# Designed miniproteins, single chains, continued (2), part 12

Each design is a single chain, and the fold is of that chain. pLDDT is the mean over its residues in the fold that is shown.

## One batch from the design tools (miniprotein)

Design m4390
Fold by ESMFold2-Fast:
Structure m4390 (fold): chain A 69 residues (1-69)
Amino acid sequence: ADEEIKKKTEELAIKKGVSKETAKKLAEAAVNGDEQEVLRIVMEIEDDEKAKAAGEAAKEGFELKKKAE
């Protein structure tokens, strides 16, 4: 369900150095399929490694949502 997808997406982002607050916003956008919000969040991250991590976590979240359908 959406809660599990959010949790997994958030955990992946945090593990790779994304802040808790940013990871929560990213997970919410990913569960909602909001690609534009994900891009906005990633573009706001100044650290290249964290930006890449956020993008990868969001992609995983999108895939989990598709499989959960």
Scores: mean pLDDT 78

Design m4391
Fold by ESMFold2-Fast:
Structure m4391 (fold): chain A 68 residues (1-68)
Amino acid sequence: SIYDKLSPEEQKLYDETLERLKNAKSNQEIQKVINEFIDWAKSKGYSEDEIDLLVDELVREMQRARAA
């Protein structure tokens, strides 16, 4: 999993981002959180492909949690 490539510090930020997404009250708030995460991942030197995988996983997990 792409998550397993993250450091403990980066996994914590991913987990915090996922919680923000689960609790978001609007599509605008969801997009803002995702954009902030993308900017962070770019600053850490992740490739475009790795960022796409991380975002896809975040969105999938968010949708699963919101459907429950």
Scores: mean pLDDT 84

Design m4392
Fold by ESMFold2-Fast:
Structure m4392 (fold): chain A 97 residues (1-97)
Amino acid sequence: APSREVVARMIGLILRAIGLLLEIELLIKKGASQEEIDAVLKRLAETIRELIELAEKYGDEETLEEARRLAEEAVELAKKAGASKEIIDELEELASL
């Protein structure tokens, strides 16, 4: 089982990913530039990747499932935002593990 510190880090990464998803939705509604939206999507991908790596290291299947769910939501949002193929492909890779 992961330590209390590792669990806190996983929770922090989940909350960060949720916050970034909400930030992207807000940017889309405000008509923000594609460059700004893509920058936040890249930070989201990095956050989900870190969450996956940490969950795999500690065998946390529940956190892996949550990371996949977040990546799937990120893929849908990236497509809605008109993100580059590179960003969409990276998020799809994360969703497939």
Scores: mean pLDDT 89

Design m4393
Fold by ESMFold2-Fast:
Structure m4393 (fold): chain A 70 residues (1-70)
Amino acid sequence: STSMSPDELYKFHYEFALENKEKAIEEARTVLKANEEEIKEIEELIEKRIEAYKNKISDSELNAKLEAEK
């Protein structure tokens, strides 16, 4: 188990997803020889995942603020 806070964990996964987005698209283009439509589909799937992590980070930040006001 990681000793990171939930916010730190979501941030780690968010950064990892951002780093891997470009690599996954590049590999799809260069290694898999994917066409433009296929690349767009891969990009959309990755973007959706990144957005989900981003939303979790935002929720964690809001929760931390609310907790500090108690």
Scores: mean pLDDT 72

Design m4394
Fold by ESMFold2-Fast:
Structure m4394 (fold): chain A 62 residues (1-62)
Amino acid sequence: MSQQEQIKQISDHIVRTYRERGDDDLAKEVEKLTKEAIKENISIDEFHARVEELMGRYQARK
């Protein structure tokens, strides 16, 4: 599986999990990060770092 396919697979799992919890806003933000990651050809590690930053921001808002 290519790096882009792996990012897509991980993103699909995260988005599904957040939507099942009712966190549609967070799911949309993860979808945006995924689009950017694929467009800019960033690494899986960088993608994970950006998702962790996003989760941290949502956690801080609660």
Scores: mean pLDDT 76

Design m4395
Fold by ESMFold2-Fast:
Structure m4395 (fold): chain A 66 residues (1-66)
Amino acid sequence: MDALREYAERHGLTAHLDAAEKAGLSPAERRALLDAAAVDGATPEQFQKMVAVVKNGRAEVARQKA
């Protein structure tokens, strides 16, 4: 049982969760973005932008340490 998947199904955010999973976000990052999307009523396009910001932030931190 995946608690995030059940949450996404309840709020109609399954496509959003799938996008976050494909982006390789952690479970905590996925939950935070889903909570934000549920509150703000984010479109799939807006959600993809949010996912990109999180990914770019991680990549930037990794580059600075490398």
Scores: mean pLDDT 71

Design m4396
Fold by ESMFold2-Fast:
Structure m4396 (fold): chain A 95 residues (1-95)
Amino acid sequence: SELERLRKEAEDHALEGERNYELGLKALEEGNYKEAAEYFKESARHYREAAEALRRIAELSPDPVESRAARSGAEVLKQKAEELEKKAEELAEKA
């Protein structure tokens, strides 16, 4: 179903967002600002995809508990993506 697909997309993209964030932090520790910027940008892209999937889950889910949790999760991930995009831009200027 569409809802099952969206649940998988939200989970997969959230996990990939976290992985890229961790890789970005490692690159930053090594002083590789260009690589860190690329990882943070990729992390932000995945968080935005997860947020979109969660927004649609909130709209489609007949479970009000799932709908509220998905709505909140989408807002959190959208904010994280915006913060990481800004951080990536700042790091790219230092490279």
Scores: mean pLDDT 91

Design m4397
Fold by ESMFold2-Fast:
Structure m4397 (fold): chain A 85 residues (1-85)
Amino acid sequence: KKKLLEQGEEYEKEAKKVLEENPQDAERVTQLLLKSAAHYLQAGDYKKAGDYYREAAEILRQHRPDQQTEADALQKLSDEYYKLA
């Protein structure tokens, strides 16, 4: 579980760095946030998993008008994991 939390934290840190340096690279930011959320989910940290699924949805909503269905799906996943936290 500790290794999954560390991996989640690394992906989170990389996502924030990419967002700061290349804010137009929404696809890469979203991919890193989803990897972070998945690792937190495997570790049983439902709140952090929900947080990063929600952030990924927000990035897609702002930058990818072609992926609004995916953004809605990620928002629903976030809501479900918050109920488990």
Scores: mean pLDDT 78

Design m4398
Fold by ESMFold2-Fast:
Structure m4398 (fold): chain A 110 residues (1-110)
Amino acid sequence: SKEEVLKELKKLLEEVRELTEEATKLEKKLLEYVRKNPDNEEARKALREAIFLVSELTALELLIKLTIEELEKGKISVKEAKERLKKLKERFKKLKEKLKKIKKEAEKLL
């Protein structure tokens, strides 16, 4: 149903926001470390990966918000929204894996 898909989209939006806050905190911590240790190549690489991850999470949040708005306004079908939700969930899963990897790399440096 429309209500069920909308509820799942809103839940995914909350999860993406939480992960974005976590990734942003890691990015800030790595940026401070790189500023103090500019010749540390591993730290610079981890920072670049964190910057790209925050960008991808921000884009994902916007796509989820757009999908919610389009579904609420009846601009897209429930079927189309469900297909988009599946792809958005797959993208989010990959971004969670990326954050986990960056965190492990950062723990070795920090």
Scores: mean pLDDT 91

Design m4399
Fold by ESMFold2-Fast:
Structure m4399 (fold): chain A 50 residues (1-50)
Amino acid sequence: LLSLPGVTEQMVLAGFNTLEELRNFDINDPSRLPLSLRGTGDYLLKVAER
């Protein structure tokens, strides 16, 4: 999953600089995600956990 195209770009767009930041992201606080990515918070967290 981490090798999927655009994952790094989605991290940067969401304001994450490392996978550790993404893994520790509070999925119930979407304030760090742009509006277009707020619905994908679950997806990004699951990708980082795998």
Scores: mean pLDDT 52

Design m4400
Fold by ESMFold2-Fast:
Structure m4400 (fold): chain A 58 residues (1-58)
Amino acid sequence: EAVAFAKQSAAAGKTPAEIRDELVKKGYDPATALNALKEAGLINDAQLSAWRLGLGVE
């Protein structure tokens, strides 16, 4: 469902960063939000790793 939300939000013109923040606000943990963005094709492995480090996700 997080992946479906990410795809629909991207189709509506939201950026990956905006979608990430909206998923976290909905109660998803940052790791799940980032994985959903990657599965939706909105970010690559390098961006996922950088954002995980920035958010303090191990």
Scores: mean pLDDT 78

Design m4401
Fold by ESMFold2-Fast:
Structure m4401 (fold): chain A 100 residues (1-100)
Amino acid sequence: SEAEKALITAQMFMVATVSEMLLLERALAKRDEAMVRQRVKDLEAQLETLKEIKKKLKDLQKKETDPKLKEQLSSVIKKMEELIKEAEELIRRAKAWLEK
């Protein structure tokens, strides 16, 4: 189904987002300005993709008639919102460090 495919896509992109966050944290720990700038751009691009996927999940959740699948969609949307918030905070910290 559309909803099941969207859930798999969301999970894959959430894992990719966590990986990008870890790479940015690593660059910050090494104080590598060039790498921090690149990782911020990569993470910002990843977040735009994740936000579009979240929007699609919200639309699918509203149309879903299977209670179990509707609940899975709601759960993943909430996790995506939490992850987006954490990633945006990390980007803010990185940008503040670059503007020293």
Scores: mean pLDDT 90

Design m4402
Fold by ESMFold2-Fast:
Structure m4402 (fold): chain A 60 residues (1-60)
Amino acid sequence: MLEGVVEHEGSRIRVVLDGDEVRAEGPDPAAAAHVRERATELLKRHPEAVTELFRAMSEA
């Protein structure tokens, strides 16, 4: 399981990648849904890049 935090439109969104499942949580549900959808799309198109990004964010 990998997790990271991203900011979207001023909202801090916590993103969790568990296998091929993406979850996003934050105070703005619309921003969280947008981040989750984009992360899911990126994972399908570039799974290695998304996984490495989340690893770097969680470890740095």
Scores: mean pLDDT 70

Design m4403
Fold by ESMFold2-Fast:
Structure m4403 (fold): chain A 106 residues (1-106)
Amino acid sequence: SLEELREKAVKFEEKAQKKLIDMMKELNIPQEVINKVKKMFDEIIDLIRKGDIDGAMKKHDELIDFVRETAKKYVKDPKKRIQLESFLTMMRMGWFAFRREFEKLS
């Protein structure tokens, strides 16, 4: 059902938020930047709950781009940048899979 799919997408974003925030803290990224990322996740979750899947996708892409630019500024270790980029890629792929399922139920 659409309701079950929305619940699964929200839980995916909540788990991604927790793991990404933990990674950003380990990388010593400033709390102000982490707070902005938290706000972006809240906006994505709100859009999913409202059924604005295209809006959620756009905001998710903005989140990925923001975190990539943040990594360039604050993360000097190339291995840690690769680990963060791999996580962002997994988030993007997961969200793309949810979009396909939403399209099937529309």
Scores: mean pLDDT 86

Design m4404
Fold by ESMFold2-Fast:
Structure m4404 (fold): chain A 71 residues (1-71)
Amino acid sequence: TSSALVQAYFEAAALALALAPAEKRAALDKRMREGLNTLLGDPSATPEDVRARVAAIARELGLDAAAEAVA
């Protein structure tokens, strides 16, 4: 378990969820958790990769303000 990846995830996810409208939060949370699980399986993954993944997921869901804040 990489504590640095998990810490970066909680910080980015909390910010993204705070900026997301209520109706998008469940979908955003699910997608971000899936992204983290993929990165935890990659031994080369960095905290920057976690933040980039959260930003990309937020953007895919149309949450540009959340994506910009996380990146």
Scores: mean pLDDT 83

Design m4405
Fold by ESMFold2-Fast:
Structure m4405 (fold): chain A 63 residues (1-63)
Amino acid sequence: MDDALTEAAKRAEEEGKKLGLSPEEARRIAHQAWVEGRRQGLSPEEVYERGVKRAKEAAEKKK
């Protein structure tokens, strides 16, 4: 079990919610980063950074 990757994705989800994304959208973005991290062997930091970057981009596109 990759609990470190899962926790990184959860942290990205919380940052997405702080940026004004809906809980569903924040979770979707964080889950995509987690799936990519699992498939590509990314570090927890890389999963978190990727999730946060995408959350920020999604929040800006909503405006």
Scores: mean pLDDT 80

Design m4406
Fold by ESMFold2-Fast:
Structure m4406 (fold): chain A 62 residues (1-62)
Amino acid sequence: AAHPALAAAMREAQAAPGNSVLTPEDADDVYAALIKAAVGLATDPENRALYERVMDAAVAAL
Protein backbone atom coordinates (compact mmCIF):
# COMPACT_ATOMS: atom_id res chain seq x y z
CA ALA A 1 0.00 0.00 0.00
CA ALA A 2 1.14 3.56 -0.68
CA HIS A 3 0.20 4.55 2.88
CA PRO A 4 0.90 1.62 5.26
CA ALA A 5 -0.49 3.31 8.40
CA LEU A 6 -3.73 4.15 6.57
CA ALA A 7 -3.94 0.59 5.20
CA ALA A 8 -3.53 -0.84 8.73
CA ALA A 9 -6.25 1.43 10.18
CA MET A 10 -8.60 0.49 7.32
CA ARG A 11 -8.02 -3.25 7.89
CA GLU A 12 -9.12 -2.75 11.54
CA ALA A 13 -12.24 -0.85 10.42
CA GLN A 14 -13.11 -3.50 7.80
CA ALA A 15 -12.99 -6.22 10.50
CA ALA A 16 -15.73 -4.37 12.44
CA PRO A 17 -19.27 -5.83 12.16
CA GLY A 18 -21.54 -3.76 9.92
CA ASN A 19 -18.77 -1.89 8.09
CA SER A 20 -19.65 -1.83 4.36
CA VAL A 21 -18.39 1.73 3.71
CA LEU A 22 -14.60 1.25 3.72
CA THR A 23 -12.94 -1.04 1.14
CA PRO A 24 -9.24 -2.01 0.82
CA GLU A 25 -8.99 0.06 -2.39
CA ASP A 26 -9.79 3.24 -0.44
CA ALA A 27 -6.34 2.99 1.24
CA ASP A 28 -4.78 3.97 -2.12
CA ASP A 29 -6.94 7.14 -2.24
CA VAL A 30 -6.33 9.29 0.85
CA TYR A 31 -9.21 11.67 0.03
CA ALA A 32 -11.70 8.83 -0.49
CA ALA A 33 -10.61 7.25 2.82
CA LEU A 34 -10.98 10.60 4.64
CA ILE A 35 -14.49 11.23 3.24
CA LYS A 36 -15.70 7.68 3.97
CA ALA A 37 -14.28 7.75 7.52
CA ALA A 38 -16.21 11.00 8.11
CA VAL A 39 -19.40 9.29 6.86
CA GLY A 40 -18.68 6.35 9.20
CA LEU A 41 -18.28 8.71 12.17
CA ALA A 42 -21.72 10.20 11.40
CA THR A 43 -23.59 6.96 10.60
CA ASP A 44 -21.88 4.20 12.66
CA PRO A 45 -21.18 5.50 16.21
CA GLU A 46 -20.44 1.97 17.56
CA ASN A 47 -17.21 1.94 15.49
CA ARG A 48 -16.29 5.60 16.15
CA ALA A 49 -12.77 4.84 17.44
CA LEU A 50 -11.90 2.85 14.28
CA TYR A 51 -13.10 5.67 11.97
CA GLU A 52 -11.13 8.21 14.04
CA ARG A 53 -7.95 6.13 13.50
CA VAL A 54 -8.62 6.04 9.74
CA MET A 55 -9.13 9.83 9.69
CA ASP A 56 -5.92 10.39 11.71
CA ALA A 57 -3.93 8.12 9.35
CA ALA A 58 -5.42 9.79 6.26
CA VAL A 59 -4.61 13.30 7.57
CA ALA A 60 -1.05 12.16 8.37
CA ALA A 61 -0.74 10.81 4.79
CA LEU A 62 -1.67 14.21 3.28
Scores: mean pLDDT 70

Design m4407
Fold by ESMFold2-Fast:
Structure m4407 (fold): chain A 64 residues (1-64)
Amino acid sequence: SARIEALRRQAAAYREGAAQGRAMAERLKDVDPEKSQQHYETAQRLAALADRYEAEARRLEAEA
């Protein structure tokens, strides 16, 4: 369904964002620790969103 596909695409986007955020956090770790921590926290939130969207997609698939 279009809704399940949209949820999976959004989850993939959040997961990519989390990976980019972690990479940025590592680059800034010794240069700007405060911004590094902010990027790490954002990456963790994006990863959690990806997990929730994947779980919702699985729930809808099971109901279909």
Scores: mean pLDDT 89

Design m4408
Fold by ESMFold2-Fast:
Structure m4408 (fold): chain A 66 residues (1-66)
Amino acid sequence: MKKITKTGKAGETVEITLSNGEKLSFKVRKAKEDFENTLEFEINGKKYKITQKSKGDETTITVEEL
């Protein structure tokens, strides 16, 4: 499976381009504490897994094609 990872600082917008040419935009917020969230979603018939890892003012976003 192909993974795309990007990191952004609080107040920035992180843009990830998917294998189908679609773009996802994420506004990074300052986290009160370190956390990791995972969700699954579908865009135009393709399924993706997104993982967000936040540490202080930085969030790392990983999108994996399912």
Scores: mean pLDDT 76

Design m4409
Fold by ESMFold2-Fast:
Structure m4409 (fold): chain A 82 residues (1-82)
Amino acid sequence: SLELQKYTLELMKELYLELFKKAGKDEKYYELIDKAYEGDGEAQVEVAKAIKELLAKMDEKEKEEVRKKLEEMWEEVEKLAE
Protein backbone atom coordinates (compact mmCIF):
# COMPACT_ATOMS: atom_id res chain seq x y z
CA SER A 1 0.00 0.00 0.00
CA LEU A 2 0.99 3.66 -0.34
CA GLU A 3 0.85 4.04 3.45
CA LEU A 4 3.24 1.10 3.96
CA GLN A 5 5.63 2.52 1.33
CA LYS A 6 5.67 5.97 2.98
CA TYR A 7 6.22 4.42 6.43
CA THR A 8 9.12 2.31 5.15
CA LEU A 9 10.75 5.37 3.56
CA GLU A 10 10.39 7.35 6.81
CA LEU A 11 12.02 4.55 8.84
CA MET A 12 14.92 4.32 6.37
CA LYS A 13 15.34 8.11 6.47
CA GLU A 14 15.56 7.99 10.29
CA LEU A 15 18.17 5.21 10.08
CA TYR A 16 20.28 7.22 7.61
CA LEU A 17 20.05 10.36 9.77
CA GLU A 18 21.26 8.39 12.83
CA LEU A 19 24.15 6.90 10.83
CA PHE A 20 25.24 10.37 9.68
CA LYS A 21 24.95 11.74 13.23
CA LYS A 22 27.18 8.93 14.54
CA ALA A 23 29.71 9.71 11.78
CA GLY A 24 29.80 13.39 12.82
CA LYS A 25 28.41 14.63 9.50
CA ASP A 26 27.16 18.21 9.34
CA GLU A 27 23.68 19.59 8.49
CA LYS A 28 24.46 19.49 4.75
CA TYR A 29 24.09 15.69 4.82
CA TYR A 30 20.75 15.97 6.64
CA GLU A 31 19.46 18.35 3.93
CA LEU A 32 20.79 15.96 1.27
CA ILE A 33 18.76 13.09 2.77
CA ASP A 34 15.64 15.30 2.74
CA LYS A 35 16.19 16.13 -0.96
CA ALA A 36 16.72 12.46 -1.80
CA TYR A 37 13.40 11.52 -0.19
CA GLU A 38 11.69 14.37 -2.09
CA GLY A 39 12.75 12.63 -5.34
CA ASP A 40 15.96 14.47 -6.26
CA GLY A 41 17.89 11.88 -8.32
CA GLU A 42 21.29 13.56 -7.85
CA ALA A 43 20.73 13.71 -4.08
CA GLN A 44 19.74 10.01 -4.09
CA VAL A 45 23.03 9.05 -5.78
CA GLU A 46 25.04 11.26 -3.39
CA VAL A 47 23.28 9.77 -0.32
CA ALA A 48 23.93 6.23 -1.62
CA LYS A 49 27.64 7.06 -2.08
CA ALA A 50 27.84 8.61 1.41
CA ILE A 51 26.15 5.55 2.98
CA LYS A 52 28.58 3.24 1.16
CA GLU A 53 31.53 5.25 2.55
CA LEU A 54 30.04 5.21 6.08
CA LEU A 55 29.50 1.43 5.99
CA ALA A 56 33.11 0.92 4.80
CA LYS A 57 34.37 2.89 7.85
CA MET A 58 32.11 1.15 10.42
CA ASP A 59 33.48 -1.47 12.78
CA GLU A 60 31.72 -4.81 13.37
CA LYS A 61 29.84 -3.55 16.45
CA GLU A 62 28.41 -0.58 14.53
CA LYS A 63 27.40 -2.85 11.62
CA GLU A 64 25.62 -5.18 14.07
CA GLU A 65 23.70 -2.21 15.57
CA VAL A 66 22.57 -1.18 12.07
CA ARG A 67 21.57 -4.78 11.23
CA LYS A 68 19.49 -5.00 14.44
CA LYS A 69 17.75 -1.68 13.68
CA LEU A 70 16.97 -2.88 10.14
CA GLU A 71 15.51 -6.14 11.50
CA GLU A 72 13.32 -4.18 13.96
CA MET A 73 12.21 -1.89 11.11
CA TRP A 74 11.29 -4.79 8.81
CA GLU A 75 9.39 -6.59 11.61
CA GLU A 76 7.34 -3.41 12.13
CA VAL A 77 6.68 -3.05 8.37
CA GLU A 78 5.71 -6.75 8.14
CA LYS A 79 3.13 -6.32 10.94
CA LEU A 80 1.56 -3.41 9.02
CA ALA A 81 1.48 -5.48 5.80
CA GLU A 82 -0.53 -8.26 7.51
Scores: mean pLDDT 71

Design m4410
Fold by ESMFold2-Fast:
Structure m4410 (fold): chain A 67 residues (1-67)
Amino acid sequence: PLQEPTAAQGEANAHLVRATRAYIEGKEEEADRHLQRAADLLGLTPEQVEAVRAAIKKAAEDLKAMG
C-alpha cells in the first residue's frame, strides 16, 4: 500500500530532476516533456503544473548562478 504511492512519487521526482537538468542545459523541450510526465504521475492541476514549471526554471537558473 505505501510502496505504490512512494514508487509514483519517486518516479515523479526522477522526472523533475531530469527536467531541472534539461533546463540547466538549455533543452527546454526535453525539460517540458519530463515535467509533464512528473505532473501526470503526481496528479497535479494545471495551476500546480505552471507553479512547478516556474519553480524548476527558477531552480535551474539559481543552480547555474551558484555553479
Scores: mean pLDDT 77

Design m4411
Fold by ESMFold2-Fast:
Structure m4411 (fold): chain A 119 residues (1-119)
Amino acid sequence: MLEELKKEFIELLRALGFPEEEIEYYEKNLKTLEDLIKKIREVGKRTKSEITSGIEIARYMLRLGKSDEEIIEELKKAGIPEEMAREIVEVLKELPEETGAFGALLELAVRRALERREE
């Protein structure tokens, strides 16, 4: 059970574009179910907050006519991995402006999960 939940957590982190060095750290250091649950909650809360903020920053910068590379650099400064920052920009360009941050976050997560499973 612990190893199965840990594997699912690691796959989720990869789907969300977390750095491989951070993922490897979690694989080596999460030894108990309690540690795993605490880390899942911590990362989930952080990821939701950081990605939601990143989505709003990216939308604002797109409205200002900023380039994709300028937006990606600002998202990286906000702690979002480059691969995820690029996907946020792509998702926001494809979704209607009316799509809320949660809708964009959900689309990003689904896209990453499907890409990792089928490619």
Scores: mean pLDDT 67

Design m4412
Fold by ESMFold2-Fast:
Structure m4412 (fold): chain A 74 residues (1-74)
Amino acid sequence: SEGLEALRNALAGAREAADGAAARAYAGSTLKDMEEHGIPLSEEARRHLREATAARTAEEGIAHIEKALQAQEA
């Protein structure tokens, strides 16, 4: 699934960077890319990605991206 692959890539990038701004950027660019290309995201996965774009820390952003991936895999 393109959605699952994009979320896995966002999570890997956010984890490697270990930076709040980077985690927000990965979440935001992934959400925008999926919306522009009509890639289906569950409502719960989309909500978690949106929460990741507002994260204050790397840990918070990464946790929300992880939850988005988990929701999309369900």
Scores: mean pLDDT 85

Design m4413
Fold by ESMFold2-Fast:
Structure m4413 (fold): chain A 69 residues (1-69)
Amino acid sequence: MSEEEKIEKIAEILKEKAGLSDESARKLAEMVVSGSMSPAQVGQLLMREAGLSEEEAQEIVKEIEEILK
């Protein structure tokens, strides 16, 4: 899977499950794929900024980790 495909898939998950805007979702996806932010840090940010529960954030983190493989 290309780096761009990983970014697009992660951005789609963030839009669908966390309710992020296209711009915010893509920026977060780029940071995760580049290694500037870990999937766990994304989960923490989603709980803080998007108001997700710990369980919802953990599910998104798992999906991101699967895409990054």
Scores: mean pLDDT 82

Design m4414
Fold by ESMFold2-Fast:
Structure m4414 (fold): chain A 104 residues (1-104)
Amino acid sequence: AREEVERLLEEAKRAYKQGDIEKAALLIQKALNLAVEAGLRLSREELEFALEVLEEAAKQGDVSALLDISELYEQLYLLGDESAKEKAKEYHEKALKAARERGL
């Protein structure tokens, strides 16, 4: 599971470098789901890279990334980043607003 998470993150880095934000975001979401299922903790560097990709996807209109961004900031807060707490709340509120505007 850990090796598969690392493989997915490396594939996401390649897609992101090629400008394929949609593919990079999908690979990040697969890595996050696998990490949760396997009880694996992501490193700070892995969390920060995942945030970079998902925030770019959200800026391009992928509102499904907003809840994942909130969760990643919660994990950064638990790793000692006090500033991440407010960011987690901000993105959670953005996700709720986007869901309401779409009738979800």
Scores: mean pLDDT 81

Design m4415
Fold by ESMFold2-Fast:
Structure m4415 (fold): chain A 64 residues (1-64)
Amino acid sequence: SEEEERGLREAEERGQAYVPALREINELARNRDWEGLRALLRRLGASDAEIDAVAEELGVEPPP
């Protein structure tokens, strides 16, 4: 979508290193890999609340 493309461009402007991470985040979300997503986001400096928000937005649920 145009919104996704705009978001990707903004992420690229914020930092080239961030664009590959965003791509990997989307891949982990498609695979419903909660632990992988959590680990990657933590490495990027995200808080637990931010990780939960991103996971909810991407439809990835933590294991019970």
Scores: mean pLDDT 70

Design m4416
Fold by ESMFold2-Fast:
Structure m4416 (fold): chain A 85 residues (1-85)
Amino acid sequence: MIKEAAELVRERVREGALKAGLSEEEAEALGERLGAAVEIYLEIGKELTLKFLEAAVEALKEEYGEEFKRVMEEAREEVKRLIEE
């Protein structure tokens, strides 16, 4: 499920970045970077991954706005369900 969780975060981050007004290229690059981070963190543990996503939601909301926050919160909840709590 690691690759599936990483892909989900990549897609959700891309979606949020596009809504925040980033170009398709910028949105894809941001999604790929955060998806890669999720893949790395999931190899360490589920708890660390969820904490990382929580921190990322808050940081990205401050940088890119409220719409990005909503998409990232959805991504966090989907990852949580995917890795089964």
Scores: mean pLDDT 77

Design m4417
Fold by ESMFold2-Fast:
Structure m4417 (fold): chain A 79 residues (1-79)
Amino acid sequence: MEKEIEELERKAKLYEALADSYEQGTKDMENKAKEFRESGDEKGAKAYEQYAQTNKDNADIARKLAESYRKKAEELRKE
């Protein structure tokens, strides 16, 4: 049980780190979108806004997966 809880907590931390990485990617893509918008490249701006959205979606998925692993670890602590 303890070893299983440790493994679930390890996975939660991994997905938390992954979510942080995607959140940083979102900021990078938003900055590029801003640069394209400032230069009048509306098409380029929209493309990078879409890349930012994809990173946000991936971050959300990673966060939910991390929460799921933490919840499962908590449930095992009660057994």
Scores: mean pLDDT 86

Design m4418
Fold by ESMFold2-Fast:
Structure m4418 (fold): chain A 75 residues (1-75)
Amino acid sequence: ATREDVLRQLRGAIEAVKQGDLRLAAHLAREAAEMARSLGLEEAAKYARQAADFARSGDGERALEYLRRAIEAVE
């Protein structure tokens, strides 16, 4: 995985949340977290995991907040 792969998954998760697909958002955020961890991007991985958890619990607003934090941590 590359940093660009992580950003693509995180942006996809944001779009999924905006469309109300929290199941897809959780899946993409989890994929991003695993990719980020493999690259040593621990802060991005942490925020992406938290975003996935919020999406699974139905909290789209907090999922978006943490997805944006994950993107900032990759950049």
Scores: mean pLDDT 88

Design m4419
Fold by ESMFold2-Fast:
Structure m4419 (fold): chain A 77 residues (1-77)
Amino acid sequence: MEEEIRRLIEEGREALRNRDWDTLYEVQRRLFLLQLRTMTPEEIEAIRKELEANRASLDPEQQLRADALLDAIDEVE
């Protein structure tokens, strides 16, 4: 688990340097999946509601991260 997280962080840094937004999105989604797997369904639902409530006020970077998190939530359920 720690080795996988370390690998994903390094892959994310590489993607950011190369402006590889598709890889950065996938790395972010996979990191969220690992985190969400340790959470209860109630905690996940609370996060989803907070993201939906704040959707209109998010900047493009925040929207990309929010979309990655929502995709991870959909995959966990």
Scores: mean pLDDT 76

Design m4420
Fold by ESMFold2-Fast:
Structure m4420 (fold): chain A 74 residues (1-74)
Amino acid sequence: VEKILEEVLKDPKYREVAETLEELGHEDVTEGLLVHMYRLEKAGGDPGMAVVFYLALGLISARAAEAVIEVLAK
């Protein structure tokens, strides 16, 4: 839902993740990954697990996964 993405981007952490993904050429998956990370965090899970899932499916590169995890770590 479009409203979920707007809520996600209210958090500076997720805006930085979006910028990182776009810089590395992954704009096609940015919205889906951000929403998945946000939903996991709200459910009490680790948003980094969404990154691992996208990497396992080949939707993002290993470099992109590492960069996003670094943003999530502070």
Scores: mean pLDDT 80

Design m4421
Fold by ESMFold2-Fast:
Structure m4421 (fold): chain A 89 residues (1-89)
Amino acid sequence: APSPEDLERAVELLQEAIAYLAKAVEEHPELAEILEKTLNELGVTWDSPLLEQARALLEAAKRALEEYPEDEHVKEAARKAEEAIRILE
């Protein structure tokens, strides 16, 4: 099971991933619809287990990368989400 320090690090990484996705949406407003649709399809909310939130953010970032494969903010969001998943597993 993740330690309290691992949980704190995972939360920090997810906050960073969300911040990077927010920057990507500022540059490409259409990404907001892709992100919202992905989260709704996966049934993830802010009350969901942290690992499920991390996996949903990674899936959303991957879908955003399909539309904008060279967007550095989306790439960084995906990396942060992957690191959070790795800590939480």
Scores: mean pLDDT 81

Design m4422
Fold by ESMFold2-Fast:
Structure m4422 (fold): chain A 89 residues (1-89)
Amino acid sequence: SKEEIIEEALKAFDEALKAGYSKRHAVSVALATAERIVYKKYGKEALEKFRKLSAPEFERILAEADSLTYEQLKNRLKELLQKVLDELF
C-alpha cells in the first residue's frame, strides 16, 4: 500500500538520524527506501515515473534540509511521498 511505502521510508529516515547521519543523508535514504519498494512491487516503469515526479521537490528538500527542524523535514518528506504515490497510483 501507499501507507506502507511511506511508513518504511520515514522509518529509514528516523534510523539514519539515530545512527548519526546528516539530515541530507537521512532524506536520501528515505527516498531510496521508497524507490526500492516501488521497484519491487510495481516494476521499472513505476520507478522511472516515481523518480521524475519526486525529483523537483526532493532537490528542494535536500537544499533546505539543514535549515529545517526535524518535524518540518519529516513532514516535507511525508507530503512529497504522499503526493508522488497518489499521482502514480
Scores: mean pLDDT 89

Design m4423
Fold by ESMFold2-Fast:
Structure m4423 (fold): chain A 71 residues (1-71)
Amino acid sequence: TGPFALGERAFEAGDYETAIRHYDEAIAAAETDRVRAVLLANKGRAYERLGDLEGAERARAEARRLDPTLA
């Protein structure tokens, strides 16, 4: 199972810190800016669930920078 799938499973289980770690692994392995942007958007969603609004906004801002259509 790839890091993105592990991150999604952790997110569904409510383990947002583990989800962020797996999303970071997926981001490091991402081959395109589009894929990296989607993963950053998912990481931002996990930060929102943790109540880390600053972390969420940074992740979303980076996602938009890599793919403006995700704004």
Scores: mean pLDDT 86

Design m4424
Fold by ESMFold2-Fast:
Structure m4424 (fold): chain A 73 residues (1-73)
Amino acid sequence: SLAEAQRRAAEAQRRAGELGDAYMRIVKGENLDEAIERLAELRGMTPEEAQALVERIRKAYADNQAVVAADDA
């Protein structure tokens, strides 16, 4: 029981770390193809769904940067 709970927790932490890494690559715009594939695998989605999600994340990041720039201007 405890050992099973520990294994489940370790798997969840590993997946969370992998998802976080993929998200950072998406935001940075580095190796997007690898990030898309990894995101699709981690979330159990199609490559097309993962690409659409990546595009939404990048757009939101760009929009937020534009708002910050406007506040500074």
Scores: mean pLDDT 72

Design m4425
Fold by ESMFold2-Fast:
Structure m4425 (fold): chain A 63 residues (1-63)
Amino acid sequence: RDARIEARAAEARKEIDELLKTSDFVPAEVQRRLGPALALASGRDDPDITPEQVARLEALVDA
């Protein structure tokens, strides 16, 4: 597993947590959008989390 990809996924997860706290007024929409991305970043069924998957998660956090 690529350590850099895993580190980026971990950072994205932290950003999601911060975003949920900040977006308390619209938590349902944020959770709906980021839920699948968080699952993708966790990638428990995948031995390798691809840069494409991490980029997708990052884009959803930024949106």
Scores: mean pLDDT 55

